# Designed miniproteins, single chains, continued (5), part 52

Each design is a single chain, and the fold is of that chain. pLDDT is the mean over its residues in the fold that is shown.

## One batch from the design tools (miniprotein)

Design m17784
Fold by ESMFold2-Fast:
Structure m17784 (fold): chain A 85 residues (1-85)
Amino acid sequence: GAAAQVFNFTDFNAFKQAIINQISTNYGIDRQSVADQIAGATTPSQFVDVIQQIRDQYNLDIQVSQSATSVTVTIDGTTYVLNIP
């Protein structure tokens, strides 16, 4: 497409569900297996750690970064941003 797709989230649970769905769909990984690993992440920092573990475990092309105000995950050229208050 002519522009990169960016999806913004303010709800952490909605953000987790979006990432679970995208990892499962784009990489053919069982949704429940991804969901179970991510369910243990109750903070944005724990979520970043779990995504890095999933990336390394399954050798996925996922980029993740964190700032004081956001978590950004890029999957298959689409960017997902959690805005932290």
Scores: mean pLDDT 82

Design m17785
Fold by ESMFold2-Fast:
Structure m17785 (fold): chain A 90 residues (1-90)
Amino acid sequence: RREELVRRLEDELVRGGRAAGDEDRERAREEARRAVEELEALAAERGEELLAALDKQLAAYEEKKKAGEVTEAQEATARVLELMRELLRS
């Protein structure tokens, strides 16, 4: 279900961008919601192009991860990209 994928995407964005304090956590949550809304709007217009780009980025992250050159934030971003790809395919 699209709504569930959106929810999971928001959760992953908050996890990856999670700040140390409670106040920063709420801000990270709001930023995640905005990012997901923007993605959904973009997907409605250019879903196929976005899907292809996500596939490419995920492949690049996989390669970098194997080399041990990925930061925590980029690792979290890869998880977000995977959820975005599923959302677009649904």
Scores: mean pLDDT 68

Design m17786
Fold by ESMFold2-Fast:
Structure m17786 (fold): chain A 69 residues (1-69)
Amino acid sequence: MSEEEKEARKIAKAAKEAAEKGDEVATLYGGHELQKIPVAKEIGEKIIEAARKGDFKAAAEAAEQAQKL
């Protein structure tokens, strides 16, 4: 597994936990950090979109997908 995939999975785990707690700020932060990693950029965008809509279930599901990289 690449270092990028390891970092993406670590950030995704934190973002999922934040989304499950309804922590909008931490969920958005995780989404933005994932956008900086090329292999997780699209997932980061989905987390940000879901969090902005208040859909923390969708944000957590998107973060779960990044953990499977």
Scores: mean pLDDT 82

Design m17787
Fold by ESMFold2-Fast:
Structure m17787 (fold): chain A 85 residues (1-85)
Amino acid sequence: MKVTMTDEEIKEEVEAIKELIRESKDDPRRQVAALLRAIGLEQDLLLAGKEDEAVRALRELARFAKEQGLEDIAEQLEKSAEKVE
């Protein structure tokens, strides 16, 4: 009953989460919100059988978080990607 995401929808969600990460640089509550949204995307992709896409999205978001100086968020996203492998 859950809708599976298209490649376009996955890209849109990744971009939305990147924007949340960028906006969260000085706000711990926004950092948690960005992390939870990324984990939600992971769960939706795993339920759809898109494990490779889930890992790719999480690693892309982790790299972006590191570029923004958000090491804690980046580490959590990388650990989530490793857990899927």
Scores: mean pLDDT 80

Design m17788
Fold by ESMFold2-Fast:
Structure m17788 (fold): chain A 105 residues (1-105)
Amino acid sequence: SLLEKLRERLKKMTLEQQLDAAINVARALKSLFPEAKELADKIIEIMEKLRNDPTLSKEEKLQALDEAIKLVEEIREKYKDNPLAQFLADTLLLILEVAKEQVEK
């Protein structure tokens, strides 16, 4: 599938590149679906903090990624009948899951 090919590419990226990809997908989500703006803005804020704060522990990074994943799941539920929103949310979830695996190593 397209998502499986994306997963393989994401696994070869740095954590910073994975977080930048997550920010870009969240920005696309809020641009195309204004009602998701508050949830997407929270995800972006979490990703920017992970990107820019070198003092975060491994445990704090994992907790922040879990919080972001939960917010993506809220977007998925809100737009369950919208295929484009579901695809973007699934893409964002995949990026966050790969980033979490990268931090756990």
Scores: mean pLDDT 89

Design m17789
Fold by ESMFold2-Fast:
Structure m17789 (fold): chain A 78 residues (1-78)
Amino acid sequence: PEVLSYEEEEVEVDGKPALKVTLTLDTKGLSEEEVEEEAKRAIEILTKKYETDYGLKLYDVEVKREGDIVTITLIFVK
C-alpha cells in the first residue's frame, strides 16, 4: 500500500500525556484480506517502534476504511 500521510500529535488521556499516531494508507488494487494483513502489519510495526524506542505503551487502536483509504489511529501512553 502507499503511505499518504503519517502524523504525530501530543494529546491527553485521563489527564496524562499521550501520543496520537495517525497513518493513512491507499490500498487501491488490494483484496479485502490483503488490506487486513497490511493494516495489521502497520499496527505491529508502529507498536513495536513506540514501545521499544520511546518506552510508551499502546492504549488504543482505531482502524477506519473509506473505499480504498485506510486510516489507522494509535494512542500511546507513558
Scores: mean pLDDT 85

Design m17790
Fold by ESMFold2-Fast:
Structure m17790 (fold): chain A 84 residues (1-84)
Amino acid sequence: GVEVEPEVEKVLEEKFRERSEEAEAIEDEEEALKFTRELLEEILGKEEAEKALEALKKGDRETLLEIEKKMVEKIIEKAKKELE
């Protein structure tokens, strides 16, 4: 997995909690997909977000794992900047 420092982990936990609460509020599948798209676009950019959504629709686990790794790395970098 990706290595994280305890302080970075706390920031990530808080961010994930906020985003998870927003996602849980969405009961409609199409609204959930829109929320996921917007979140991915914010983290990865539009091109990588579209690739991730395409992989989700196809069940392409290899592509999803690569996208997840990139997403986690970008989230960690953002969290590190917030700690400084």
Scores: mean pLDDT 67

Design m17791
Fold by ESMFold2-Fast:
Structure m17791 (fold): chain A 97 residues (1-97)
Amino acid sequence: LKELSPEERELAERLLRLAREILDLADEAVERGALSVEDLIRAIGAVLRALGHLLEGRLEEAARTLAEAAERLAEATTDPEIQERLREVAERVRELE
């Protein structure tokens, strides 16, 4: 995260926190039997791709990748509470960039 402005660094830190929240929600969905392990693995892959974009300073690409991951998880989960929270996370990511 070198060469980022202070505002871009704050954005990157917020995106990292949202990435963790997506993974925590996906894990909770698997524990509730509302998401397959295969979909969890796909979510981890998408988050890793977003982190790759963050390392390269591509904040917009990172945000888009995280929002898409949260939206796909919301579609894949059968738990309405987790689905709603994932949609809220996707919206929060889109508001950032």
Scores: mean pLDDT 84

Design m17792
Fold by ESMFold2-Fast:
Structure m17792 (fold): chain A 79 residues (1-79)
Amino acid sequence: SAKEQAWFDALLERTSLSEEEARRLARWLAEHRPLSQLDTTVEMIQVLLASPIKLSLDDILTLLAVARTVEQARQLVTL
């Protein structure tokens, strides 16, 4: 939706996320699998993985599953 896209775009300008923002972004990426935004999607996943926010193993596996749909998925497995 337009509101979800606007929220997503706002997060692109941030280098750190709150725990709630990180969880919401992980859910959004899992649901939408945005292939048309490949570079942007990879950058957001990298910010989440580099964040000091405690992500569960299940959340990390979900993000990696989303990343497998993008051309740069290999970058995430080398982090």
Scores: mean pLDDT 53

Design m17793
Fold by ESMFold2-Fast:
Structure m17793 (fold): chain A 71 residues (1-71)
Amino acid sequence: APSAAEIKAGEAFKIALSRYPELLRLGDEAIKELARITLELAEKHPEWSPEEIAEEAIRRMAEKFGLPLPA
């Protein structure tokens, strides 16, 4: 069964892609990185909501891939 962190990371991943759909166009390596970041944040910050994890994950992805932050 998935852990609480894995469930939360999955929710954050879906939220991030809904808020920044351009991430889907970056290819498989970017999608893997988003999944890694959301899981890492969920494990390190059990008190954060999926929305808070998604916001920080989007910020890190934008910095890493040189993208503008979503409005």
Scores: mean pLDDT 82

Design m17794
Fold by ESMFold2-Fast:
Formats: C-alpha cells, sequence, structure tokens
Structure m17794 (fold): chain A 74 residues (1-74)
C-alpha cells in the first residue's frame, strides 16, 4: 500500500543516516531484513517495496530505494 511504501521510505532514510552512507548498495531482500531490524514488520516492508516495484533481487542504493519508496508512498 502507499502507507507501507511511505513507512519503508522513512525507515530507509533512517538506516542511511545511521550508517552515514546513502550510496550503500543493497538488494531488496537485504532492505526488507534491515527494515525489520529497525522495527517495521517484514510483511509491511515487502508490501512497501512491491508498491515501489522493488524486487528481492534488485540492487540499488539506499538513496535510490528511499526515492522510489517515497514516490510510491505519495
Amino acid sequence: SHDDAAQAAAGVQEIGKYLGDYEKKMTGKELVEMLAEAGLPEERARAGLEAAGIKDEDVLTLREAAQRLGLAGA
């Protein structure tokens, strides 16, 4: 859903801020795992990524992920 995408976008931005590296590349699967560690349930993280068209095998930067999720959540 759009709400799940917006929550995932906020989570990715916080992860990038915490790591100090928004250009870090991760797979969609790794993003779901990190969002779950940050407190967003896996099912909602997956729903957010699906809304943004991000698959488990897709490799993208945290910045790209945050942008795509933010657009899907708008």
Scores: mean pLDDT 85

Design m17795
Fold by ESMFold2-Fast:
Structure m17795 (fold): chain A 98 residues (1-98)
Amino acid sequence: NAMEEAAEEARRIVEETAEEAAKKAPEYKDVVYGLKVSAQEGLDLALSIAQEDPEGGLRLAIRLMESWRKRTEEYPEVAEIGREGARRAIELVREKYE
């Protein structure tokens, strides 16, 4: 359904963003991996909540993507990649929950 598709696409954006960040700054690969897993688990939780509360699930997904952006900004070498990834994910989930 649309919620599952949005979650899957957002998870894909997070995966792509993490891969790009790890390629640019291999020294942060473990941190990048941890942030990726946390963001994807958060999206799974948001999807679970959205099954009963679509608006609540959407709000949580956006908050988690913003949190992910702030976490990546703590690492200047990957901050720009994280900002762009979060922007893409937030835009995508907003579009799917029209």
Scores: mean pLDDT 81

Design m17796
Fold by ESMFold2-Fast:
Structure m17796 (fold): chain A 92 residues (1-92)
Amino acid sequence: SEGERSLALVKEWGELEIEEMRRHFAEAPPEVQKRYQEALEKMKESLEKIKRGEGTDEALAEYQKAMDELNKLEGEFSRRARAEVARRWAAA
């Protein structure tokens, strides 16, 4: 039942979730942007498989793995942004 609910939520909100992540990383450094683009593409591929009913359990696992990668990249991006602000304040 939990897997069925996860699939339903991904089908309903997956496109919006991908769009929000793409928007969020728009100003990230180039090295972070490459990694997030790869993760977003995996999410998109997995969402397309889920919508087609192809290997839904595997596709859901791939979607969740890609989300985990994006969450890790968000943590990295936030740390880099804070470090950059600190450097600029120290230089002023």
Scores: mean pLDDT 76

Design m17797
Fold by ESMFold2-Fast:
Structure m17797 (fold): chain A 95 residues (1-95)
Amino acid sequence: SIREERLKELDEFEKFLKEKFNLSDFQLKVAGGLYLLASTDPELLEELQKVIEESLKNKDSADNLLFKMLDLMSERYPHLKEQLDKVKQIIEKNS
């Protein structure tokens, strides 16, 4: 089913980020939420994948990856910038 396929894709995405960037449980919830938002926009999903690939090449920390993902979302959805900036502050505090 479509629901089962989406849950499987989300699980594989979160597992990948956990293995490659060692994200905390909180960071995985943030990344999963951003992935679900991007999944409704194919162009944004492609840009999100490029950000993740560049972060791997650059050997970015979990925080730096999430900051880049949040910046991408803020550029695509400027009306969410204030809320996304608050998430950045929570990530920084928990590091």
Scores: mean pLDDT 82

Design m17798
Fold by ESMFold2-Fast:
Order: sequence, then structure tokens, then C-alpha cells
Structure m17798 (fold): chain A 91 residues (1-91)
Amino acid sequence: PKLSDEELEKLRELFQSADKDGKRISLQEFVEAVRRLTADLSADEQDALITQASALFGLADTDKDGYVSLDEFLEELEKNPELAEFLLRHS
């Protein structure tokens, strides 16, 4: 309820850019996507965001198999609106 439909669609598009297989993304692919979105930031700022994004990925990984679906990722971003807002701002 903290993210609008438009914000969810933007996050879906960002996630799909990392999902090369069109199925699920690995933690590595997700981290690489965050690095691309935040390329203009300092290394310290990128590391802080990657730490937060990795924690979110772990929460979204309900199967504990090291992969996350788009829907699972979006559900966890709704619980962490600060990270979602940051990703949307830097896309």
C-alpha cells in the first residue's frame, strides 16, 4: 500500500532488465542491476545500497534457493519504501 501502481511498474521494468532468463533473478544479477542504477554515486553510497538491497533480496527469497521472482521482490519493496523510492529516483 506504500507504493503506487506506477512505481510498481517502474520497479518491475528495472527488475526485468536484470532478469536475462525471464524467470527469476540471482542475487548477483540483482546486485549488478543496483550498481548500474547507482553508477553516478560514490563507492560508499553504492555499498550501503547494495547492503540494503541484498538484505531485501534475502527476505524476498521465500524458497531459500538463491533466486527471487519479480512478484516476491516487489512485495518486499512495499515493506521497504525508502529503498524503493531511492531505486525509482536513480532509474
Scores: mean pLDDT 69

Design m17799
Fold by ESMFold2-Fast:
Structure m17799 (fold): chain A 140 residues (1-140)
Amino acid sequence: SALDVVLDAFIRAMEELLRQQGVSDADAIIADLRARLAAAKTKREQIFTLLFAILHHLLGLSPEEARKLAEEIVNQIENLDLKNPRILALEILQPLIRVVGEYLKIPKPIIDSLVNGLQYFKGVYNMVYETLKTLVRLKE
């Protein structure tokens, strides 16, 4: 499905970025994430599980902060039944950039520039990877 393509792109991007950060248990984190995604009963639960893992493990937010922001992001996603993986990735990445950017107190023009820049990525993986990499850099 389109969701499976998008979830795979996020997991692969997260794995690469965790390794680049020197996270020694990156394999265990990704294995746990894959197991939790397989156990999830709804598309919204899968997206929440993914976003929580990114916010907590990749961006280093506390479990409480990661849960709060993941819930806020999921609530901004209007349609998870989109059949085009690129359009579905945009539907997830736009609220992710805005919510995380606002949490980190990034100026609105920079947040808007990052959201508007997503349209220039042709591939789903590159769009996801470069977005997550940018959020990691902004958090530092």
Scores: mean pLDDT 91

Design m17800
Fold by ESMFold2-Fast:
Structure m17800 (fold): chain A 96 residues (1-96)
Amino acid sequence: KLEEFEKRLREIAKVLGMSFEELYEKITGKKRDKVESVEEAGNLITKALIYASEKYAGTEKREELFKKIAEVFGLDPSLSEGELIAAILKRLNEEA
């Protein structure tokens, strides 16, 4: 489970055009290259989604990024942003 969550988090970082370490630093203010638990990984994914939503608010890039994030989770990329976020959070809770 932890390895799959780490993989998803790293793919989200790639979608955002940054390394996992850069994403971790932006959302936590700390420098780390790994996560210690499934719970930490789930919290980081949630914070990464919030970061992407806020940083790209009102831009066409926001829609493109959430579509790519949906693909990382195997979700339908035609879903609205709110539906995608809800589906991702539900899946994280089911996998944790």
Scores: mean pLDDT 74

Design m17801
Fold by ESMFold2-Fast:
Structure m17801 (fold): chain A 96 residues (1-96)
Amino acid sequence: MEAEELRRAFEEALRLAAEGRTEEARALYREALARASLEALEEVYYELMREEMEKLGYSEEEIREYARMAAEYDRAALRGREEAEALAERVQKLLE
């Protein structure tokens, strides 16, 4: 998935969430994040962070590094959270 497609998917997910369609928004967000290349995520995050970080005196190189770290963290955190929740549910069923 290219950066432009990823950006549109995120905008659509936010729109669905604003309309109270939280389940559809979550599914679209997860699908987009899973299908996006790391490079596409970095590009979109860089665009989102650039203006604010430049105002704080960060260089382009520093902003790109933060965008990369944020993209990697969000992808890993989302996957880890889903895995942890699935494991917790299975353990709870075994104890009941």
Scores: mean pLDDT 72

Design m17802
Fold by ESMFold2-Fast:
Structure m17802 (fold): chain A 93 residues (1-93)
Amino acid sequence: SREQQIKALAESLKKIEEEILELVKRALEAVKVLPEEDKEDAEKMVERLKKALEELKNAKSDEEYLKAAVSLILTSATVLALAKQYERKKAEE
């Protein structure tokens, strides 16, 4: 059932919660090295991460937990990809 699938996925993400939180820490550090022109987008990503962390902590259901965890993973991955792209451009110049 859909409920069993959501529960199984939430339980899998709970097993890697430490890794998700470390990914978030890396993303928050990566925001600090983004160029001035990306400052506004970086601030929006920080606010998304803060909101998703609060939603994760306050999750009352497996569905709420899953939504928060996915948001943290996707936003963190986006920030890290942008930081890596910026570092690559600097290395080429």
Scores: mean pLDDT 84

Design m17803
Fold by ESMFold2-Fast:
Structure m17803 (fold): chain A 80 residues (1-80)
Amino acid sequence: VVERVVAILEAQDLADEDAVVAAVRALLEREFPDQPDLVDRAVASIRQVLRYARERGLSPEELKAYVRAVVESVLAEAAA
């Protein structure tokens, strides 16, 4: 799942936050159809990372690293 989220970031225009968020939400809703709270949390976290990256001028590689860490954190919490 984490690598598929990162693949969406590589395929999408990172300047189009709404398109990126919509694509990630669609993926997570397919992977976790019975966990809307998990999907909402992951999407909110990714939106925050995209905003932070825009404000700080992060590289695409730094942005992908942050998104990977955030998605892994949300999934680890859901597994506990």
Scores: mean pLDDT 73

Design m17804
Fold by ESMFold2-Fast:
Structure m17804 (fold): chain A 83 residues (1-83)
Amino acid sequence: SMSAGEIDAHVEEAEAYLRQGEEHKAAGDVDGAIEAYEAAADRYREIAEKAPDHPEREDYLKKARDAEVEAGLLDIKRAVSKF
């Protein structure tokens, strides 16, 4: 189980990874963007796993899924944008 302060710290870390993903994406660094979005998803999933009774659990899982979708779309774009 996580304390409220630990959850807040993990949320801030996940949000920092989302910002890094956006910055890498804007810079054309697709690999960096994928890595950052996947890191954000992992952090949100860890919060949901370690705080299963948290009222925001479903919101954290949605944010994890949204970050996973962004990484997946970038991975597809990377695969088709070889030239």
Scores: mean pLDDT 85

Design m17805
Fold by ESMFold2-Fast:
Structure m17805 (fold): chain A 85 residues (1-85)
Amino acid sequence: MTFEEVLDKIIEGVKELREKYKDAPADTIVDKAIELLKKYGTSLPEEKLQELIDELNRLKQAYKDKPADEVADAIIELLKFFKSK
């Protein structure tokens, strides 16, 4: 699986999490997004996988008091940014 394909899988998964966990705290969405990244990202270089995990953990701290939909949208935009490189 290519870097772009991994990001597409996670974006799709986060969109599903946004709908399913709309009433959950932001940390639930971030933790599940990291689980998806670890599941689909096994073919990525370790440094790229860690960079994405670090950015997701940054969003977890920034959005700790925000609703799940706001953090899910932030994760999707972050992943789209990495895909556009």
Scores: mean pLDDT 80

Design m17806
Fold by ESMFold2-Fast:
Structure m17806 (fold): chain A 105 residues (1-105)
Amino acid sequence: LSGKTLKLEFDEVLDAGSVRKLVEEIAKEKGIEVPDVRITLDVEGPLADVAYDPLAANLGKLAIVSGVDRIEVYGKVVYLDKNYNIVLKDLKEPAVYTLKSVEPL
């Protein structure tokens, strides 16, 4: 892990699909496959109570393909809560996702 941070700031709403597309684009540009791994993240700030969602999973993959261990998310975000409710939140503070572990599936 390189101790590098990636900042994500979108003029549009950020969702799991937007992050997945970005992961696929970066992987394609680098000529690498999207990793088939179990990712554990530490989540801080306004999304800290969202322990497991598709946005978090795709942000973890984004960290790996980008070679960073931390992602800061700014702006409007759509995520899936623990009860599978779709939530739209306008972040007043960055949501921080830190890569803790990566394990092969």
Scores: mean pLDDT 74

Design m17807
Fold by ESMFold2-Fast:
Structure m17807 (fold): chain A 85 residues (1-85)
Amino acid sequence: MEKLEEIAKRIENGLSKIPGVSNVKVEVGEDYLEVTADVAPGNEELAKRALEQIAKGLGLEDPVIEAGDNTVKARIPVPEDFELP
């Protein structure tokens, strides 16, 4: 789905700009996105907050975000009627 791929690219680009974040991967599911990234020690909270703000800026609600063990992981549901701003 082209819309999910566009959202995935925006998340990847936004998160990749955060200090200490590397190896950002966004996998497109049927109605969700799975985000994973490596995070430098001490930057986990920054990466989590950045991902929350990126999702919110895109109008995405209820992201499940976990940060720890030098990684950040998220599962972000994308409603069928979702439109990018």
Scores: mean pLDDT 77

Design m17808
Fold by ESMFold2-Fast:
Structure m17808 (fold): chain A 83 residues (1-83)
Amino acid sequence: AQLSSQAKEILSANIEQLFDLADKDGDGTVSKAEFVSVMRSLKLSDEDIAKLLQVFDAFDKDGDGTLDKSTFVYMVQLVVKDE
């Protein structure tokens, strides 16, 4: 999935804070709903959010609908480093 340059810049600038913003329950994991919520709060377009959800699903290897902090940060780093 190809993200806009603006989305990549926003994600790169906020990588360290993204997990804390998404993990609103403090349970150490990020659900798809929390992920969408934080992306919208960062003012990403619905199109970029849809592309990111496809990537989220690819990293959710266990199929539990959540990502732990390390997997979440790794996923975000990969999508912003794909230049």
Scores: mean pLDDT 75

Design m17809
Fold by ESMFold2-Fast:
Structure m17809 (fold): chain A 97 residues (1-97)
Amino acid sequence: MKKREELEKQMREKLREWAAKIPPAKSVEEAIERLLEAEAKKAGITDQEELEEDKKRLLELYERYKNNEPLPDYVDESAMRTIELLIELIEELTARA
């Protein structure tokens, strides 16, 4: 196995363990909000305007991805992988509701 694939597997496992501590969400928007709040707390981000902008941006990326629409030009290959992992977590949180 390539080192990159092994790291991605480890990251997915860690994210799943972390997400398991987050309460189930009744909607995609609620799941995004819970994930951003947990990540902001971990990163020490307290700016409500930045959190609201991040929520709007992530919701737009989720909608585009689910509708198989082109993502914004600032999304590179590495960012795409992160978005795919976030979408998996959002779907897991909504499935648990």
Scores: mean pLDDT 69

Design m17810
Fold by ESMFold2-Fast:
Structure m17810 (fold): chain A 114 residues (1-114)
Amino acid sequence: DKEKFEKILNEILKRLEEEGKKLGLSELEVLGEFIATMFVQVELGMADEEFVIEWLAELLVERAKKLGISVEELVEQIRPIALELVVEALGEEVRERFEEFLERILEKALELEK
């Protein structure tokens, strides 16, 4: 159920934002953590990749507008943060897969702006 999974993803994001505020993390660091977490779930076969890409694309369009920057600028700012976390969690061998994952999110986000 897509609607049920969207509710779960929104709850996870809310919890990460609350935890990030306690730890003094920036909004970019929280977004990087969330994207890294979602990629790990996809790699472990626990989340549908296409659904996650679509949902993250919608999130990044919304957050870029809120921050007053382009989606491309937002992705480039969060890329190094998320990549470091993903490599620490799953190893260097997933670097290319994660970069492909981010590129697919960006492509979908750019489609959603038109």
Scores: mean pLDDT 83

Design m17811
Fold by ESMFold2-Fast:
Structure m17811 (fold): chain A 80 residues (1-80)
Amino acid sequence: SPLVEKYKQVLKELQEAIKEGKPLPKEFLGTFLDPDKSGKFDELSRQRLLEFQRLLGLEEDGVFDDATAEALYKYERLTK
């Protein structure tokens, strides 16, 4: 499936970016900050969120909560 392949590619780019202290992929950021979303995460967005939480040592709950939002903000400030 093209969506599964794209999911795996973005996940790999996310892993490499955090490992090297580089800015997060734009496609990954769109997972959280898409203004046209219904306000719900699909399963692929949840899996990307879980990997982000795992890589930064956060609670792996798959929920975009205040702790995850704060970590994202801090990471972006350190890498840009």
Scores: mean pLDDT 68

Design m17812
Fold by ESMFold2-Fast:
Structure m17812 (fold): chain A 66 residues (1-66)
Amino acid sequence: MAAKNAKKAKVLDYGVANPELLASAAPAIGERAQELKKQGATEEEIRDASLEVLDEEKKRHEEAKK
């Protein structure tokens, strides 16, 4: 459980540092999480996918600023 909690804390810290990014990524994260749950994914896999969505949205956000 500690390892999973540490990963969740990392996602939260990432979102706190970039609240606009988190807000933009939230719908995509929700959709991805629901699809993974239907496929029987674990909570850890859902968190990993959430981090990937955040990274993708961060790249889009930075590209938009350029």
Scores: mean pLDDT 66

Design m17813
Fold by ESMFold2-Fast:
Structure m17813 (fold): chain A 63 residues (1-63)
Amino acid sequence: SAQDKIQQMIALLQSLGRTDLAQQVQAIADSSSDPQEAYQKVVDLLGEQGLSPEEAAQLIARQ
């Protein structure tokens, strides 16, 4: 689910020492009642940081 993907992404970012980015992702999740909308915002944020949605999904799949 989108919620599970968001939580996996937070865990991955924390494991990489990207606590700053993990906190931003958590804030998006906390501010949105719709997990699908939250996931889209997270994907957009990671894209701004130089990670494509495909690269982010691949990192989660390998975790």
Scores: mean pLDDT 73

Design m17814
Fold by ESMFold2-Fast:
Structure m17814 (fold): chain A 93 residues (1-93)
Amino acid sequence: SMEEAIEDLKEKFKSLGLEISDEQAEEFIKRLPELDKDGDGKISAEELLDLLRELGVPVTSLQTAQDFIKLFDEDGDGRLDYKAFYEKYDIKL
């Protein structure tokens, strides 16, 4: 569910020293497909950093975005598989 996805996202950011609101987490999840310009289902650390900054998350470095991706990165390619994240929580947009 979206609520479970928001909780997981907040806990992962918290592990990196970042506090985000439920609204920021939900908007982040909803906007992930906008970053997928080539349709491969994956988002770069640079694209995630830009989105987090647009949402008002106090992210100071690309390293934080890379560390966040590592919490989801089963492939080790340094990119977030947002389609796998959506399937895990049954998110339909």
Scores: mean pLDDT 78

Design m17815
Fold by ESMFold2-Fast:
Structure m17815 (fold): chain A 75 residues (1-75)
Amino acid sequence: SLIEEIAAMDDAEVEALMAEAYEKGDFDIIVDVYRALLPRMREAARREGREDALANLDAAIAAGLAKYAERKAKE
Protein backbone atom coordinates (compact mmCIF):
# COMPACT_ATOMS: atom_id res chain seq x y z
CA SER A 1 0.00 0.00 0.00
CA LEU A 2 1.02 3.65 -0.32
CA ILE A 3 1.38 3.99 3.46
CA GLU A 4 3.76 0.99 3.58
CA GLU A 5 5.79 2.44 0.68
CA ILE A 6 6.03 5.83 2.44
CA ALA A 7 7.10 4.14 5.72
CA ALA A 8 10.06 2.62 3.81
CA MET A 9 11.14 5.98 2.28
CA ASP A 10 14.13 8.02 3.44
CA ASP A 11 13.76 11.72 4.38
CA ALA A 12 14.69 12.97 0.89
CA GLU A 13 12.13 10.69 -0.79
CA VAL A 14 9.42 11.81 1.67
CA GLU A 15 10.31 15.49 1.04
CA ALA A 16 10.05 14.97 -2.75
CA LEU A 17 6.70 13.18 -2.38
CA MET A 18 5.33 15.99 -0.16
CA ALA A 19 6.51 18.67 -2.62
CA GLU A 20 4.73 16.85 -5.49
CA ALA A 21 1.56 16.40 -3.40
CA TYR A 22 1.47 20.13 -2.54
CA GLU A 23 2.02 21.02 -6.23
CA LYS A 24 -0.91 18.78 -7.24
CA GLY A 25 -3.08 19.80 -4.25
CA ASP A 26 -3.31 16.12 -3.26
CA PHE A 27 -4.13 16.39 0.44
CA ASP A 28 -4.89 12.64 0.65
CA ILE A 29 -1.19 11.88 0.01
CA ILE A 30 -0.19 14.52 2.60
CA VAL A 31 -2.43 12.81 5.20
CA ASP A 32 -1.02 9.38 4.25
CA VAL A 33 2.53 10.71 4.82
CA TYR A 34 1.57 11.88 8.32
CA ARG A 35 -0.08 8.51 9.05
CA ALA A 36 3.00 6.58 7.83
CA LEU A 37 5.52 8.70 9.79
CA LEU A 38 3.52 9.22 13.00
CA PRO A 39 4.46 5.87 14.68
CA ARG A 40 8.23 6.45 14.28
CA MET A 41 7.95 10.11 15.38
CA ARG A 42 6.12 9.07 18.57
CA GLU A 43 8.59 6.23 19.21
CA ALA A 44 11.57 8.63 18.87
CA ALA A 45 10.03 11.13 21.32
CA ARG A 46 9.21 8.35 23.80
CA ARG A 47 12.72 6.81 23.60
CA GLU A 48 14.22 10.21 24.49
CA GLY A 49 11.95 10.53 27.57
CA ARG A 50 10.27 13.60 26.07
CA GLU A 51 6.74 13.05 27.34
CA ASP A 52 5.86 16.78 27.08
CA ALA A 53 7.12 16.85 23.48
CA LEU A 54 5.11 13.69 22.72
CA ALA A 55 1.91 15.26 24.12
CA ASN A 56 2.52 18.44 22.10
CA LEU A 57 3.20 16.39 18.95
CA ASP A 58 -0.04 14.41 19.39
CA ALA A 59 -2.03 17.64 19.90
CA ALA A 60 -0.46 19.33 16.85
CA ILE A 61 -1.13 16.33 14.59
CA ALA A 62 -4.73 16.04 15.83
CA ALA A 63 -5.26 19.76 15.08
CA GLY A 64 -3.76 19.36 11.60
CA LEU A 65 -5.95 16.36 10.78
CA ALA A 66 -9.05 18.23 12.04
CA LYS A 67 -8.26 21.17 9.71
CA TYR A 68 -7.75 18.74 6.81
CA ALA A 69 -11.16 17.16 7.51
CA GLU A 70 -12.79 20.64 7.59
CA ARG A 71 -11.20 21.56 4.23
CA LYS A 72 -12.29 18.26 2.64
CA ALA A 73 -15.86 18.75 3.94
CA LYS A 74 -16.02 22.18 2.22
CA GLU A 75 -14.96 20.74 -1.16
Scores: mean pLDDT 70

Design m17816
Fold by ESMFold2-Fast:
Structure m17816 (fold): chain A 68 residues (1-68)
Amino acid sequence: MKIDKAIQLAKELGLSDREIEAVRLVVEEGIENVTPEDIAKRLNVSLEEAGMLLGAAGIVVERTEKEL
């Protein structure tokens, strides 16, 4: 399952629990459907932190797709 592989890769890269939650959200909704504002609202973080979390999640998802 794509989500399980993405979470495994995130853990291997040393991502925090919050970054892993962002990865889960991006996998479930699709990266093109998730904005920093969506991350900020769902994870209750600042827009600045949400932007960083979305960036990290995007990298993990892209790498997971290449490994599938």
Scores: mean pLDDT 78

